# Ledger of designs, part 73: designed miniproteins, single chains, continued (3)

Each design is a single chain, and the fold is of that chain. pLDDT is the mean over its residues in the fold that is shown.

## One batch from the design tools (miniprotein)

Design m10531
Fold by ESMFold2-Fast:
Formats: sequence, structure tokens, C-alpha cells
Structure m10531 (fold): chain A 93 residues (1-93)
Amino acid sequence: SMTSLDQDQELPAGATTVTARVQADKLSDAQVVWEIERDGKRVAPEKITLSPVGDGVMEATATVGPLKESDVVTAYGIDASGKEHRLATFTVK
């Protein structure tokens, strides 16, 4: 199972890294999908990493090009059944 630990948040324009935390017993980097929306179009992140931070919590980090104002970044976790769970949404200011 997956539980989002981060709520909807704001990021500064120019940010190159986005991090979301999720509670999951077993999570691979292939089970976290990052979506960047810019002017109604989807942009892919450059790199995704997962790091355990303790107590069954994983920290999912996406390396992105410099974010622009009004970009929206969403992290989705995919569980063992293939169901998508929204982990966090970041609005860029």
C-alpha cells in the first residue's frame, strides 16, 4: 500500500529538484511517475531517484530542468496492482 506524506505544496521558479515522501514497504523507482505540466503540455523529468529515510518512508526525488512560474508538478505512486495514487502536487511561483 501507499500513503502520501506530502500535501499540495509550492515551489520557487528556477527549482531543479522536486521531492515527495511516501510511506510504502516496497517501492521501486519504476513505481513513481512524475508529470510536469507547462502550458497544457506534459514534460518529462531528467532523472528519478528513491531513497529510504526511515520508518517505512521513501523519498522520491525528480531532477527537472529549471521550473517556470505556473508549472504544475505531480508525483504518482503505482501500487503492486498497477493502480495510480497521487502523492503530491507542486505549484510553481
Scores: mean pLDDT 75

Design m10532
Fold by ESMFold2-Fast:
Structure m10532 (fold): chain A 104 residues (1-104)
Amino acid sequence: ATATGTATVPDGEAVRVGEVTVAAGTWTITATVTSDRPAEGVAVSLVDADGRAVGGAASAEAGSGTLTGSGVADLPAGTYGVEVAVTTADGGPARVTATVTVTA
């Protein structure tokens, strides 16, 4: 499954950019995030219906980058929100484009 979205993300806040629907199983999360401002860190999370993070990918590198991560083992079937959080170098809000792929 793949989600692509564009959002304005305030520094230190998470913003939903899309959603993915998955069957039960172990999933690998791969994310590519592009920011219009220099970023010190980027995190992408899958969140359940209660807003609880169940998997994700993160980069601590400066600038926008490709993030790779392993998914949660035995993730229940369902629809999960895709949220992006960005820590900017200047503390300002970033306009981001994220593409998140969830594969078995």
Scores: mean pLDDT 71

Design m10533
Fold by ESMFold2-Fast:
Parts: sequence; C-alpha cells; structure tokens
Structure m10533 (fold): chain A 90 residues (1-90)
Amino acid sequence: DFEELEKAAREFAQRLAETMGARIVSLKIEKGKADLKGAAVFEDPRTGAYVAVTEVKVEGNRLTLTFYVSKKPLKEGDEAIKVTVELELL
C-alpha cells in the first residue's frame, strides 16, 4: 500500500530530522526501483518497514539523503518508495 509506505517514509524523515537537530527543507516521495549499491539497509523498529539509505550528501549545514522504503526486505531492482530528503542543521 503506497499510502502506508508514504506515511512510514514521512515519519522516518521527521524522526531523523528531530534526532539530528535539523529542519526538513524538502521531501520528495516517489515510486521507483531500488538501487542498493553501497546502501545501508535496516528495519525501522517503529513501523517495521525496511529502509535502505543509498546516498548521503553534506554541503555545509545541509544534508541530503536518498533512501528506499519497502514492506519486505529490499533487493536490487525491487519496486519501492524512493525518498529524497533535504535537511538543514540548526
């Protein structure tokens, strides 16, 4: 269910921002195929969703993360929710 995964993705992004003392500047959620090369894959203990962080870019006080969210363990090329979040460190 896209709505359930979108909610899990938004909640994960908000908790990440709070944990880092950061503000969400932008949040893009789209359907995509999982690109897991170099990814850190883990289960979100709050939602049970699987999260794969594939890209982390740091520019001054801005952090951009790309991650995938799925109800099942992620494999390369799987249909998943792709999230790009831009955070501003406060």
Scores: mean pLDDT 80

Design m10534
Fold by ESMFold2-Fast:
Structure m10534 (fold): chain A 64 residues (1-64)
Amino acid sequence: ASEEEKRKLRRGAELAARNRDAAAGLAVGHEVQKVFGGDGAAVAEAIRSGDAEAALAALDRSAA
């Protein structure tokens, strides 16, 4: 995946987490799983809980 795709997903995850938007969290989690594989559910759960730092950490682990 490109750095541009990663940057867009990070921004989306942070905004969704700050709003505790569970539906947006599922959409971001699906995209993370599709683009990087492996950790979309962890991203979605962190967004649902409103933990932006955990969401970004889970995304970064998936993108590594």
Scores: mean pLDDT 78

Design m10535
Fold by ESMFold2-Fast:
Structure m10535 (fold): chain A 119 residues (1-119)
Amino acid sequence: MEELEEARRKAEELASKSEEQLREEIRRLLAEDPVEAVSRRAVEALRYSYILEKAGLEEEAEILFRYAQLALDEAVAAEAARLEAEGRAVERGPALAREYDPELGETVYTPPGLRATAV
């Protein structure tokens, strides 16, 4: 499976970097690319995490999930800062979460929340 091999290569690349290095790279991308581009990269990482988990590669799946969590966290922070600079109040919801659901027999992903509020 070509996608499984690619997912494993991505996990190895990300495992070689610290959380600080990953956050710095994500912040650099957010300075150069729109928030939507970073969000698409996070979704791709979640897809690879799911593929790895289905293959029984739990540790590698966690690496991709952690990257997606960091990327979405930084993207939400950048969007919140932009809205606040425009004079809008924002509320942050929970960070991206992953939990195994025994009733479904599968891992369930909870997306991060961000809402602009008006007084």
Scores: mean pLDDT 71

Design m10536
Fold by ESMFold2-Fast:
Structure m10536 (fold): chain A 70 residues (1-70)
Amino acid sequence: AVRERIKELVEKKKKLIDEASTLMRQIRAAQAAGDEAAYDKYVEQLKKINKEITKLNEEIDRLVAEARAA
């Protein structure tokens, strides 16, 4: 069912947002410490998560539009 799929994607998005928040804290800590290696690593991980969140948002928006049209 479309509603079940939307819930599944929303839960995946929540997990990714939580992971992104953790990485943002780690990025700020690495910046404060001058740890360039840790900074680069966390920034790369955050970019990957942001791309995944964007894809999930697109899929959620499509399914929400489909559910509203029904």
Scores: mean pLDDT 85

Design m10537
Fold by ESMFold2-Fast:
Structure m10537 (fold): chain A 74 residues (1-74)
Amino acid sequence: MEEKKKEELKKRIRELLRELHELAIKKRLPREKREEVSELAEKANKVIKDENATIEQLEEAIKELEKKIKEIKE
């Protein structure tokens, strides 16, 4: 049961990473902001690969990605 929730959170992170990357390109973000996106993506990907990642860490990664996406859209 806990494993299923972690799988869903990891899937959500991957979806958000894809959206964030496409938005960064489409909005023609400056290099500095594109680097921020890349760093955030690397951190999130590291959490996904970590078998010991807690639900809280996965939720925090989702929150950070969602915040960044909203900032770019605004």
Scores: mean pLDDT 81

Design m10538
Fold by ESMFold2-Fast:
Structure m10538 (fold): chain A 108 residues (1-108)
Amino acid sequence: SALEHHEKIRELERIVAETVEILVENRKNPEKAAEELEKLAEELEKKGDEELAEQLRKMAEIVRKLKELTPELISEILKESELVTPTAGVLIAALSFEEELARRRAEA
């Protein structure tokens, strides 16, 4: 059970990281972010993780109603979905910084 618990925590951290990346990369296209979350949910359902898949589908519905995903909105979405981990906070900060650098480079 200890090994299974550890494996499930690592899988959750991976899924949280992937979710944050989807939201950050598609921050200016919430419809695309929602579509990518739906795909991730389908993959999780195929693995038997129905609870996490349902959580991601609910997140996709919320995201679809937004015009843009700011770092603040991404943080709130993850908090509401109970996907907030210390790792998620660091990834949001890092990916938000990379997105800002990409924006500044595109404007240069």
Scores: mean pLDDT 73

Design m10539
Fold by ESMFold2-Fast:
Structure m10539 (fold): chain A 60 residues (1-60)
Amino acid sequence: MIDVTSLTKEQSQRMLDLESESFREANRIGKEKNLSAVEIFRKWAEIFEEKLKKLMEEIE
C-alpha cells in the first residue's frame, strides 16, 4: 500500500489518474494480444509501476 500521508493532494490525485490510465492501457494491450485476465492484470501492474516510478522521480 502506498503511504498516502507522504503525498500532497495533487500527487494523490495524479496517482489515482495513473491507476485509471494504466488499467485502460493494459486492457487495450490485452485485447490486441488476446491476453488472459491474469495476464492483463500483470500488464496493468507493470504499466502502473513504470508510471508510478516516473511520478516519484518528478516529485524528487
Scores: mean pLDDT 74

Design m10540
Fold by ESMFold2-Fast:
Structure m10540 (fold): chain A 100 residues (1-100)
Amino acid sequence: MSPRELAEKMTESLVAWMRSQGVPEAVIERVVELMKRLAELAEENKDAPPEELRRKIKEFTREAEREIREIAKREGVPEELTRLILSLFQTAAQELAEAV
């Protein structure tokens, strides 16, 4: 499975879960956009050394976590639910880093 195909499947699962939890669409849209950027980063660096890819994904994930926290707070998402969203995004990022 390509990094893009893996990211698309993970995004579909994450979106379905977020909607089931009543997460606002603005938060879901931001997470989807960040997942797309993460997939692009993985594909652009697929031929890079694994350590370099993992570093770039970690740096991107750190910035993405900040963006997710900010929009979740603005849209009134409970802190506990925000932590679950962040945990799932981190898991997706790690799986994409390992899939290359």
Scores: mean pLDDT 83

Design m10541
Fold by ESMFold2-Fast:
Structure m10541 (fold): chain A 75 residues (1-75)
Amino acid sequence: SRAERVRAFLEEYLARIDAEIENLQKRIDTLEKKAKESPDKEKYQAEITELKWRIGQLERERADAVAYAERQLAA
């Protein structure tokens, strides 16, 4: 059915976004460790800020995808 196709697409799409967020978080964790051990904290902080912004974009995209699917299933 159309509902089954929408749910299958959403599940796959969210899995890809969640995997990307996880990979970005692992990069942040590595950079935060380096920042604690380095005199050049500002260098790592700039990169961490950029990665956190990217995660925020992906979280918004995830929420939008869920909202879109809910609208499609309600129609």
Scores: mean pLDDT 85

Design m10542
Fold by ESMFold2-Fast:
Structure m10542 (fold): chain A 60 residues (1-60)
Amino acid sequence: MDRVLAEIEELRRVAAEKLSPDKFAKLTAWLDKQARRVEEDPSLAPQVEASIESLRYSLS
């Protein structure tokens, strides 16, 4: 769980540099929802981590 939350925060930092304000707002809303899902159900952590990794790769 802690690793997934750290990955979410790192992706927010990268997105702030690379995305327009509108796209950044949409991404942060999605990331907040994913962080909440993992905190409420830790069994979702691998699925959320894979989604974050895929999105981070797309931003590179």
Scores: mean pLDDT 78

Design m10543
Fold by ESMFold2-Fast:
Structure m10543 (fold): chain A 70 residues (1-70)
Amino acid sequence: SEIEKVVKELKDKLEESFELAKTLSPEDREQLMAEVRRLIEDAAEKYKLPKEKKEELLKLLEEYEKELKE
């Protein structure tokens, strides 16, 4: 499924961005995570992702943001 492929690619990008964020300044981390959030929102609109899948991706982003603040 194209939707499943897009969701997997977004999850992979989230994980990759989280690892990169650990190496950045606090300001650059916030900017990177904001860009990833925008990418998820844009992809959800473009590919017409189910609400549940969009919420799953945004929840993962929120969890990563919380880990970076610890």
Scores: mean pLDDT 84

Design m10544
Fold by ESMFold2-Fast:
Structure m10544 (fold): chain A 98 residues (1-98)
Amino acid sequence: MITITVSAPASVAAGGTLTVTYSYEVKDGEVLSITVFARNLKTGETQSVTVDTSATSATLTNLPAAGTYRVWVKVVYKDKDGKTHIAFSEPVDVTVTA
């Protein structure tokens, strides 16, 4: 199983852009998809963006509500034997300020 490391700013302004950076290693395999999620812990609303498999960052725009957002990354990949796996990062929390 791969480990995904996620980095995001501790806070962003409401209506601003959140840039999420991540790193992982797939040895002798193929990355099929990368999706980045941000969930507002107060409202339960989730934003997601699917990025190019060569990308090391994603941007989430128009975070409308102030509050704490939980951010995580999902990577779908094939291993060296052609078996498909789904890996999730540990989440990081970002504060959106009013």
Scores: mean pLDDT 82

Design m10545
Fold by ESMFold2-Fast:
Structure m10545 (fold): chain A 100 residues (1-100)
Amino acid sequence: MFEELRKKLEEERKKRENDLMVKALQIITDAVREALKASPEEALKILREGFEQVKEILKNLSPEKRKYMLKVIHRILERVAEKLPEFQPLLDEVKAEIEK
């Protein structure tokens, strides 16, 4: 009896974490898409706003999952920063969040 309850609670937790991770990736990829259409100055604002929304979502994840997601987001932004140097301050902000 208790093993079935534990399994259901663990499956619900994993589903919730997966839904939050997918939502966080969607927000950051949408922010990158919009930033690429904007001026460099507006692009940085769009990405910062997207990252703040992502940080709020990541607060609901375990510390290990949060750190993993921050590293994934850093990789995504690093690819974009190669073409847009104005993204470097945001990369530094994401790296600081990983090092906490």
Scores: mean pLDDT 78

Design m10546
Fold by ESMFold2-Fast:
Structure m10546 (fold): chain A 85 residues (1-85)
Amino acid sequence: AEGLEKVIKEMKELLEEAKAAVAAAGPLTPEQRARIEEALRRMEKIIKELEEILKNKTNVPVQVIFDYKKEVERLVEEIRAILAS
């Protein structure tokens, strides 16, 4: 579905923006770096799961896609909060 493709594209853009922000950040503690890397890894995993759903034409409830979008948004906020510290 076109809607799911658009959501995946948006999430990929958010992931690339997050990676760029991390690369542009000043010195990070090992704990901050580990938390950011875990958040980025989780975002990548969600994007891959959505791509597999799209590829396999799996019929999933709209709620599942909504929950994945909410989780990615939460992970972006977590990275933003760490970088603002």
Scores: mean pLDDT 82

Design m10547
Fold by ESMFold2-Fast:
Order: sequence, then C-alpha cells, then structure tokens
Structure m10547 (fold): chain A 71 residues (1-71)
Amino acid sequence: ELPEVVIDYPELKNLTPEQLKKVREKLAEKFPEIMKLIEDLKAQGYSDEEIVKAFKEYMEKLLKEILEEVK
C-alpha cells in the first residue's frame, strides 16, 4: 500500500495504473534509505515527533522526484 503522504498528493489522482505501479516500485527501492534516516535520527536523540516530521519531508521530496520520472 502507498504511504499516507503519497495518498495525500492530488497529482497521484491523474496517474495511470502503470505510473502508480512505478511510483510504488521506486518507493520500495528507497525503503533502505528511509530506514537509515529513521535510525540515524533516533541515534542522535530526536523525538518521535521530529522523526515523523523528517520522514514526511523526505517522503514528499522523494514523491516529487518519482513523479518527475514517471510523468
């Protein structure tokens, strides 16, 4: 399933099923980077709120980059 931040993007509603599949595949490819970001922030002593905010910002940036690739 798509993450919450991806579902909230209006641009996704205009994508074909094939483009949506590519978005999901590229998000899956970035999963190790996402996990490392979370682990690094936890190791630095950031709060859960700060980690969630950083995760959402990362996902928004990543989604914009993926949309440019699939459009």
Scores: mean pLDDT 72

Design m10548
Fold by ESMFold2-Fast:
Structure m10548 (fold): chain A 89 residues (1-89)
Amino acid sequence: SGEARVEELRPKMEEIGENEEPEKQKKIHIETLKRLAVELGREIARTADEAERQELIARVREAIAEYRRRGAEPETIEILEAFLRALEE
C-alpha cells in the first residue's frame, strides 16, 4: 500500500532532515536523483524492445552533448550519464 512505501522512506527523510548544512543536503539530493535515474533506465531497458532501447540511448547521448554545449551544471550531466549507463546494461 501507499502507507507501506511512506514508512520505507521515513528513515531516508529523517537522515536528510538531520543534515542542516546545504552542501550535504545538495549531495544527498543529487545521489537520490542518480539512483532514481538508474532505476528508471533499468525499468525502460526491461520493458522496451531492443530497437527502442538503442534509439533512446542515441537520444540520451545527444541530450548529454547538447547540455554540455549549453554549459549545464556538472550534476545534471552526471544524472544523465547514470541514466545512459543503466540503459546500456
Scores: mean pLDDT 71

Design m10549
Fold by ESMFold2-Fast:
Structure m10549 (fold): chain A 97 residues (1-97)
Amino acid sequence: SEEEKKKKVVEEIKKVVIEGILNKDIEKAVEEVKKIVEEVYGEEMAKRAAEAAREIIEEVLKYIEELKAKDPSLTEESIKEMLEEWIKKEEEARKKL
């Protein structure tokens, strides 16, 4: 179904974006998102998704830098746990709507 197809694409994009944030490899994450979306929805949608992914990754990285400036004891492991918890809460919130 179209819903199952969309769910799979969204889950793959989430994984790529998280890896991009953790590895600070924005260009690799953006290219992977573009490929995922292009295979399913075509080039025009892929370009839009890639731009959105770049903006999200850059915004989250800025926020992480601000958090580290306030609390230098923040580790990459703590950041990973925060990202995983945030994603879990957002997924649960969407299921309640």
Scores: mean pLDDT 76

Design m10550
Fold by ESMFold2-Fast:
Structure m10550 (fold): chain A 84 residues (1-84)
Amino acid sequence: RTLTIPEGPYKEAYEYENNGIKAFYAGNYDTAISYFEKALEIYQQKGDRFRVANTLRAIGYCYLLKGDRKKAESCFNEALSIKP
């Protein structure tokens, strides 16, 4: 049924991801990147490789839609290196 948002730092990271997704769909890619980078920092501190990789992909998609193909490719390659 309904999944509970994790407490503590994970809750904050998920809230940043949700805000990033909202900004992304609003076309505010710079704002989306800022939120995803905040979530990324928390996931890196927690050692959560899968969420780090997924967040890097989200940042990559933002750069791709901004037309920055080189930064997008860098983010995707970094995500791939983490073995998501």
Scores: mean pLDDT 80

Design m10551
Fold by ESMFold2-Fast:
Structure m10551 (fold): chain A 56 residues (1-56)
Amino acid sequence: SMDDLIKRIEEAGKTDIDKAKDLLGILLHPGFRRGTPKDEWEKYMKRIEEIKKKYG
């Protein structure tokens, strides 16, 4: 789920920035974005923006 992926990025970012960047690439991939409901994307927008600032 989107929640699980965001949590994995946040946890990975504590010890392995390269892994966090790889997982962020999956989150931002057009295919993943198309498969994710708008409501789910909007729910996590602030956390996504913070992750993008740190690892994007």
Scores: mean pLDDT 79

Design m10552
Fold by ESMFold2-Fast:
Structure m10552 (fold): chain A 85 residues (1-85)
Amino acid sequence: MEEKLKEILEEALNDEELSKIRDEITRELQRLQQEGAPDEVLAQLLADGFGRLAEAKYGEEVGKEVKEQVLEAIEKARKEEEERK
């Protein structure tokens, strides 16, 4: 997963179409942070954003897969933090 996310981020820096999607996601993140949105809402937006980047470059099937993988990774990290005493 991490390798694929890095690849998508690198492509977003060099591709005009992906750069536009990245900028849109960044604006939405900034707006939600200004409104005091909880981390869960920010995580959902990030997952949706990565899904959109993957969809634009690789198609709808890959976009859906990336979105689900990002959500699972966030949920897993949160669960590991909860088990900490």
Scores: mean pLDDT 72

Design m10553
Fold by ESMFold2-Fast:
Structure m10553 (fold): chain A 95 residues (1-95)
Amino acid sequence: SPIDELLRQASTVLSPEIVELLREAVRAAEQGDYMRARQLIVEAARMLADEMPDNQQAIDLFMDLLMGLVDRTQHPIMADAAKDALTYLSLSALR
């Protein structure tokens, strides 16, 4: 799937801890546990913002994965998760 390909690409750029949070978020979303997926996405975004705030490639791959999940699930909780993640990443990039 496009999401599995983005996860493989992310594993070459993101830390193992962030990749594991994203894998768990994808699994939760596939199971329909959108609240769990949102929690994991926000945690991954905060960790990315702290570890790699100036790595635009990492941010772009992360956001591509989130938009893929939003498109696949068509669920408002997933759209809100992407908005929350973007806020954390955007605030870090401005500093």
Scores: mean pLDDT 82

Design m10554
Fold by ESMFold2-Fast:
Structure m10554 (fold): chain A 60 residues (1-60)
Amino acid sequence: EKEEAEKLAKETIELLKKNRDKIDPQVAGDLGGKIDYAAEFGSLEEVKKWYEEAKKVIES
């Protein structure tokens, strides 16, 4: 599960980077930090939560 969380976190950061023009830089930075923290110290479910938040921000 830790490897899956790390993989999803990396994919989420890449998604934020690809959509940087659509996102406030401060929001992108805050999400990136939360994703990294969840991958290292949290759970896969926490990484999934931040992945969904990132998608929502991009689609807004």
Scores: mean pLDDT 77

Design m10555
Fold by ESMFold2-Fast:
Structure m10555 (fold): chain A 99 residues (1-99)
Amino acid sequence: MALDRAGVRALFEDPEKARKIAEASRLMHRAIDLGKAGAPVEEVRRYLEEAVKLMKEAGVSNEDIAKALEEFGDIARSQGVEDVAKAAHELAEKVRAEA
């Protein structure tokens, strides 16, 4: 839900930031689809890293990015995509450590 709130806020402040947050959300959902299709973890990781880059460019805090990745990882796990869930949680820890 942090990503949705950041998206709404960015839309009022800067439409370009809102576009980047929307694209980040699309890339994260694409990562789940790729995981379900049996894509290599490194390909899934590239999609998640691009999503993080877009969220940072949109001005989303490292803490909010980490929370969004944790929530996303929980969703991926609920859909049976453990590799995507693990990659998202590892990336969340890395982003939080960069603060």
Scores: mean pLDDT 79

Design m10556
Fold by ESMFold2-Fast:
Structure m10556 (fold): chain A 71 residues (1-71)
Amino acid sequence: MPMTVVVTLAPDADLEAVAELAKELGAEHVVVHPEGRRVYALVPDRETAEKIAEAARKTPGVLSVEIIPSA
């Protein structure tokens, strides 16, 4: 079941660092939305989504992390 991990970041946080983190942890597609201060990571399953969400929450400047079903 594909999931989307939505990461919201502070204005001065590095969006690209979170995007690279998501790719490293198994995200199939990553979209950066600079004006919305968000990174969207499409992942194949909930296990991958939870790994990315946990790592993102430990990243400085991350304000929130949400996991949303993509179906």
Scores: mean pLDDT 81

Design m10557
Fold by ESMFold2-Fast:
Structure m10557 (fold): chain A 81 residues (1-81)
Amino acid sequence: SKMEEIEKIRREARAKLEAIRSELSSEAYTYFLLFLQELVENPDLSVEEIEKSYKSVAPHLSPEAQKILEETAKKVKEIIE
């Protein structure tokens, strides 16, 4: 199902985030976790909602974390489009 694919993407993104945890502030880490949680908890997940969440979170992240966030958002959008 689409939800199972989104959960897989979320899990893979979480693993990548943990690998760079030492490069992140606690605030940046928390914002990224909130983005990942939104992907699973939003029953009306749409491209617009993903883009809105991405834009709210990206400014709080390092360049490395922003790349992971961007790749994650792109993969989820490809599944729901």
Scores: mean pLDDT 81

Design m10558
Fold by ESMFold2-Fast:
Order: structure tokens, then sequence, then C-alpha cells
Structure m10558 (fold): chain A 95 residues (1-95)
């Protein structure tokens, strides 16, 4: 599945970059990617979390990969899940 491929990429990011503690994965249709990223960036910035993101296309969908130096709180995870669901997408965390 797209989710399994995205998880494998996120795990490889963590393996190769020991400064990162988590990768947030959001999978949305390509036309939703820009709006989804903007909303997630706002949540992370308001939470005081430093992040790097990349967007790749897998199976015709946008996979948003957000690398964090700190583990996100359950509240931050819940907010990002709502953003992903609002944009018709899926969300999970790789630690």
Amino acid sequence: STEEKAEAIAREILKNNPSFKAVLVVIVDQEKAAATIAEIEKVLQEAGLDFLYNVIVLDGKSVILIALHELPSEEVKAEIKKIAEKNGGTFFVVE
C-alpha cells in the first residue's frame, strides 16, 4: 500500500538521521498537499517544534514527510490527524 511504502521511507529517514526522533506522515491527494502542509506548519510552529519537511509522490498521492527533533505530544498528533482527515487523507507517526 501507499501507507506501507511511506512508513518504510520514514523509517529509513530516522535510521540515517539520528538527530530526528519522529517522522509525521500525511498522505493526501496532490491538490490538497499545499493547504495541508500550511495547516500542519502552523500547528508545529505554535507548539514550538522545529521541523523539516519533504513532499514526494507515491501511487499518484502526495506523501508529506515531516521530520522532528523531538517527540510530538498527543495533543499535537490529534490536531494533525484532524487536519489530515479534513483534507481527505491519512496520518501516522513513525518513531
Scores: mean pLDDT 90

Design m10559
Fold by ESMFold2-Fast:
Structure m10559 (fold): chain A 77 residues (1-77)
Amino acid sequence: RVQEVKESLPEATERILGEAKKIAASPDAEKLMATASPEMQAIVEAVQAGDMEKARKLAEELAKKAVEEEAERLEKE
């Protein structure tokens, strides 16, 4: 099946969290946040606040939404 073409939920979550950490650590973080999605901005803000549990939960929710959209498309045909 097409399972290998989509990121698994844990892989997507770690990728999103990794990008948020890179933005938070960047010297240009404020400008990068201004161009980021609202969901990504929330994750970066949680990382900057040191709330890694919240950051991971937000990244997981964003990843879950992307995975669910792909699953729905596959189910439709």
Scores: mean pLDDT 73

Design m10560
Fold by ESMFold2-Fast:
Structure m10560 (fold): chain A 92 residues (1-92)
Amino acid sequence: IEEIIKKLEEFAKEFIETFVKSKGDLDEIAKKAEEIINKLDEETRQLAMYLFSELYEVAEESLKKGLSIEETVELLEEKAKKLIEQIRKLLS
């Protein structure tokens, strides 16, 4: 469980860092996420794909609303924390 959670936390961190570095380029984020997900074991991959879809939706909606990179990062960090806590509870 802890190893899976650690990998998901690292994945969320990479997602957010790529979002900042790319200035919100969703295509670059998707490409980076694919590279990471393809290296994960099957169980962690399923959870990482779920986490990706949820964070991607937050990023896309935030950009549509014209929110700043900084405002979007706050939303992504909050969403990632909440989702990882939910996943931890489900795996317990």
Scores: mean pLDDT 83

Design m10561
Fold by ESMFold2-Fast:
Structure m10561 (fold): chain A 65 residues (1-65)
Amino acid sequence: MMMEERRREIERLREEAKRMEDEAGGHEALSRIYTDRGDVVSAEEHRKKSEEFKEKMEKLKKEID
């Protein structure tokens, strides 16, 4: 029955979205730390990674909905 497989797929996508959210938050925090230190290059790199993970999270959420 497809409903059990779909439940597993949705659960997996939700866990992936949570991981992407956590990684985005981590990179955002690092970006702020590097900004405070005046390391604009590292801050910019982590900001871009945070945005990339946020975009992946949004795509996963759309697949769930």
Scores: mean pLDDT 80

Design m10562
Fold by ESMFold2-Fast:
Structure m10562 (fold): chain A 59 residues (1-59)
Amino acid sequence: SVMDITKELVRLMAEQVDRLIEIRRRLQAGELSQAEAEARIKEVDAEFAARKAALDAQA
């Protein structure tokens, strides 16, 4: 249902935010370079976009 898709989208958004916070934490701790952090952010964005597209296709 549209409501179930909306709940899953909210969950995906929360997961994306948590992953971005962790990348920032690791960058600030010196565990990641700026380039590595940028690459990981792009991966997070791409994964979110793909999962959102899959949910949209089920609507």
Scores: mean pLDDT 83

Design m10563
Fold by ESMFold2-Fast:
Structure m10563 (fold): chain A 100 residues (1-100)
Amino acid sequence: SVEEEAFLLLLELALEEGLLTEEQVEKLKELWKKDPEKAVFIFWLMVYGKLSVEEALKIYNLPDEERNKIGKELRSEAQKVNEKFKERMEKFAEEVEKKE
């Protein structure tokens, strides 16, 4: 349940930041019900790579060598997105703590 709550919070944050659409969030929620580990991996590919669910699923099913090559490119983009996420997560955490 805690893992599901954390994933739902990540989806909400990505939607708020405009990194995912409501349609993409719903597809990821359905994927979580079937395969949570896959859903988390697909989420990161979509957010960092600016990919559709379908594009991210294709990458997930590629051989390790091809996935590693794509992973190197995504690592550079991931750092930029993580900086924006950190600022928003800190503000969100402060607002939640202030309301409690």
Scores: mean pLDDT 76

Design m10564
Fold by ESMFold2-Fast:
Structure m10564 (fold): chain A 75 residues (1-75)
Amino acid sequence: SKEEIEEAIKDLATVFAHLHPEYKEQIENAVKNKDYDKLIEILKEAAEKSTDPVVKETLNFLIEQLEKYKKKLEE
C-alpha cells in the first residue's frame, strides 16, 4: 500500500538522520512535507561531499532504494 511505502521512506530517512545529524532538520522537513525529491537531493549532496568511498556507496544505495519507493508511489 502507499501507506506502507511512506513508512519505509520514513524509516530510511530516520537512519540517514542518525548517520548525518547535520542534515536532521532538512530531512525531517522533507519527510513531513512528503517532498521525496528534496529528500533525494539532500542524500545526493551528502554523497557528493563524502570523501570516504564506503560512505559514498552506502548513501548511493539509500538513494537507489528511495528512488524505487518514490516510483511506486507515482504508479
Scores: mean pLDDT 82

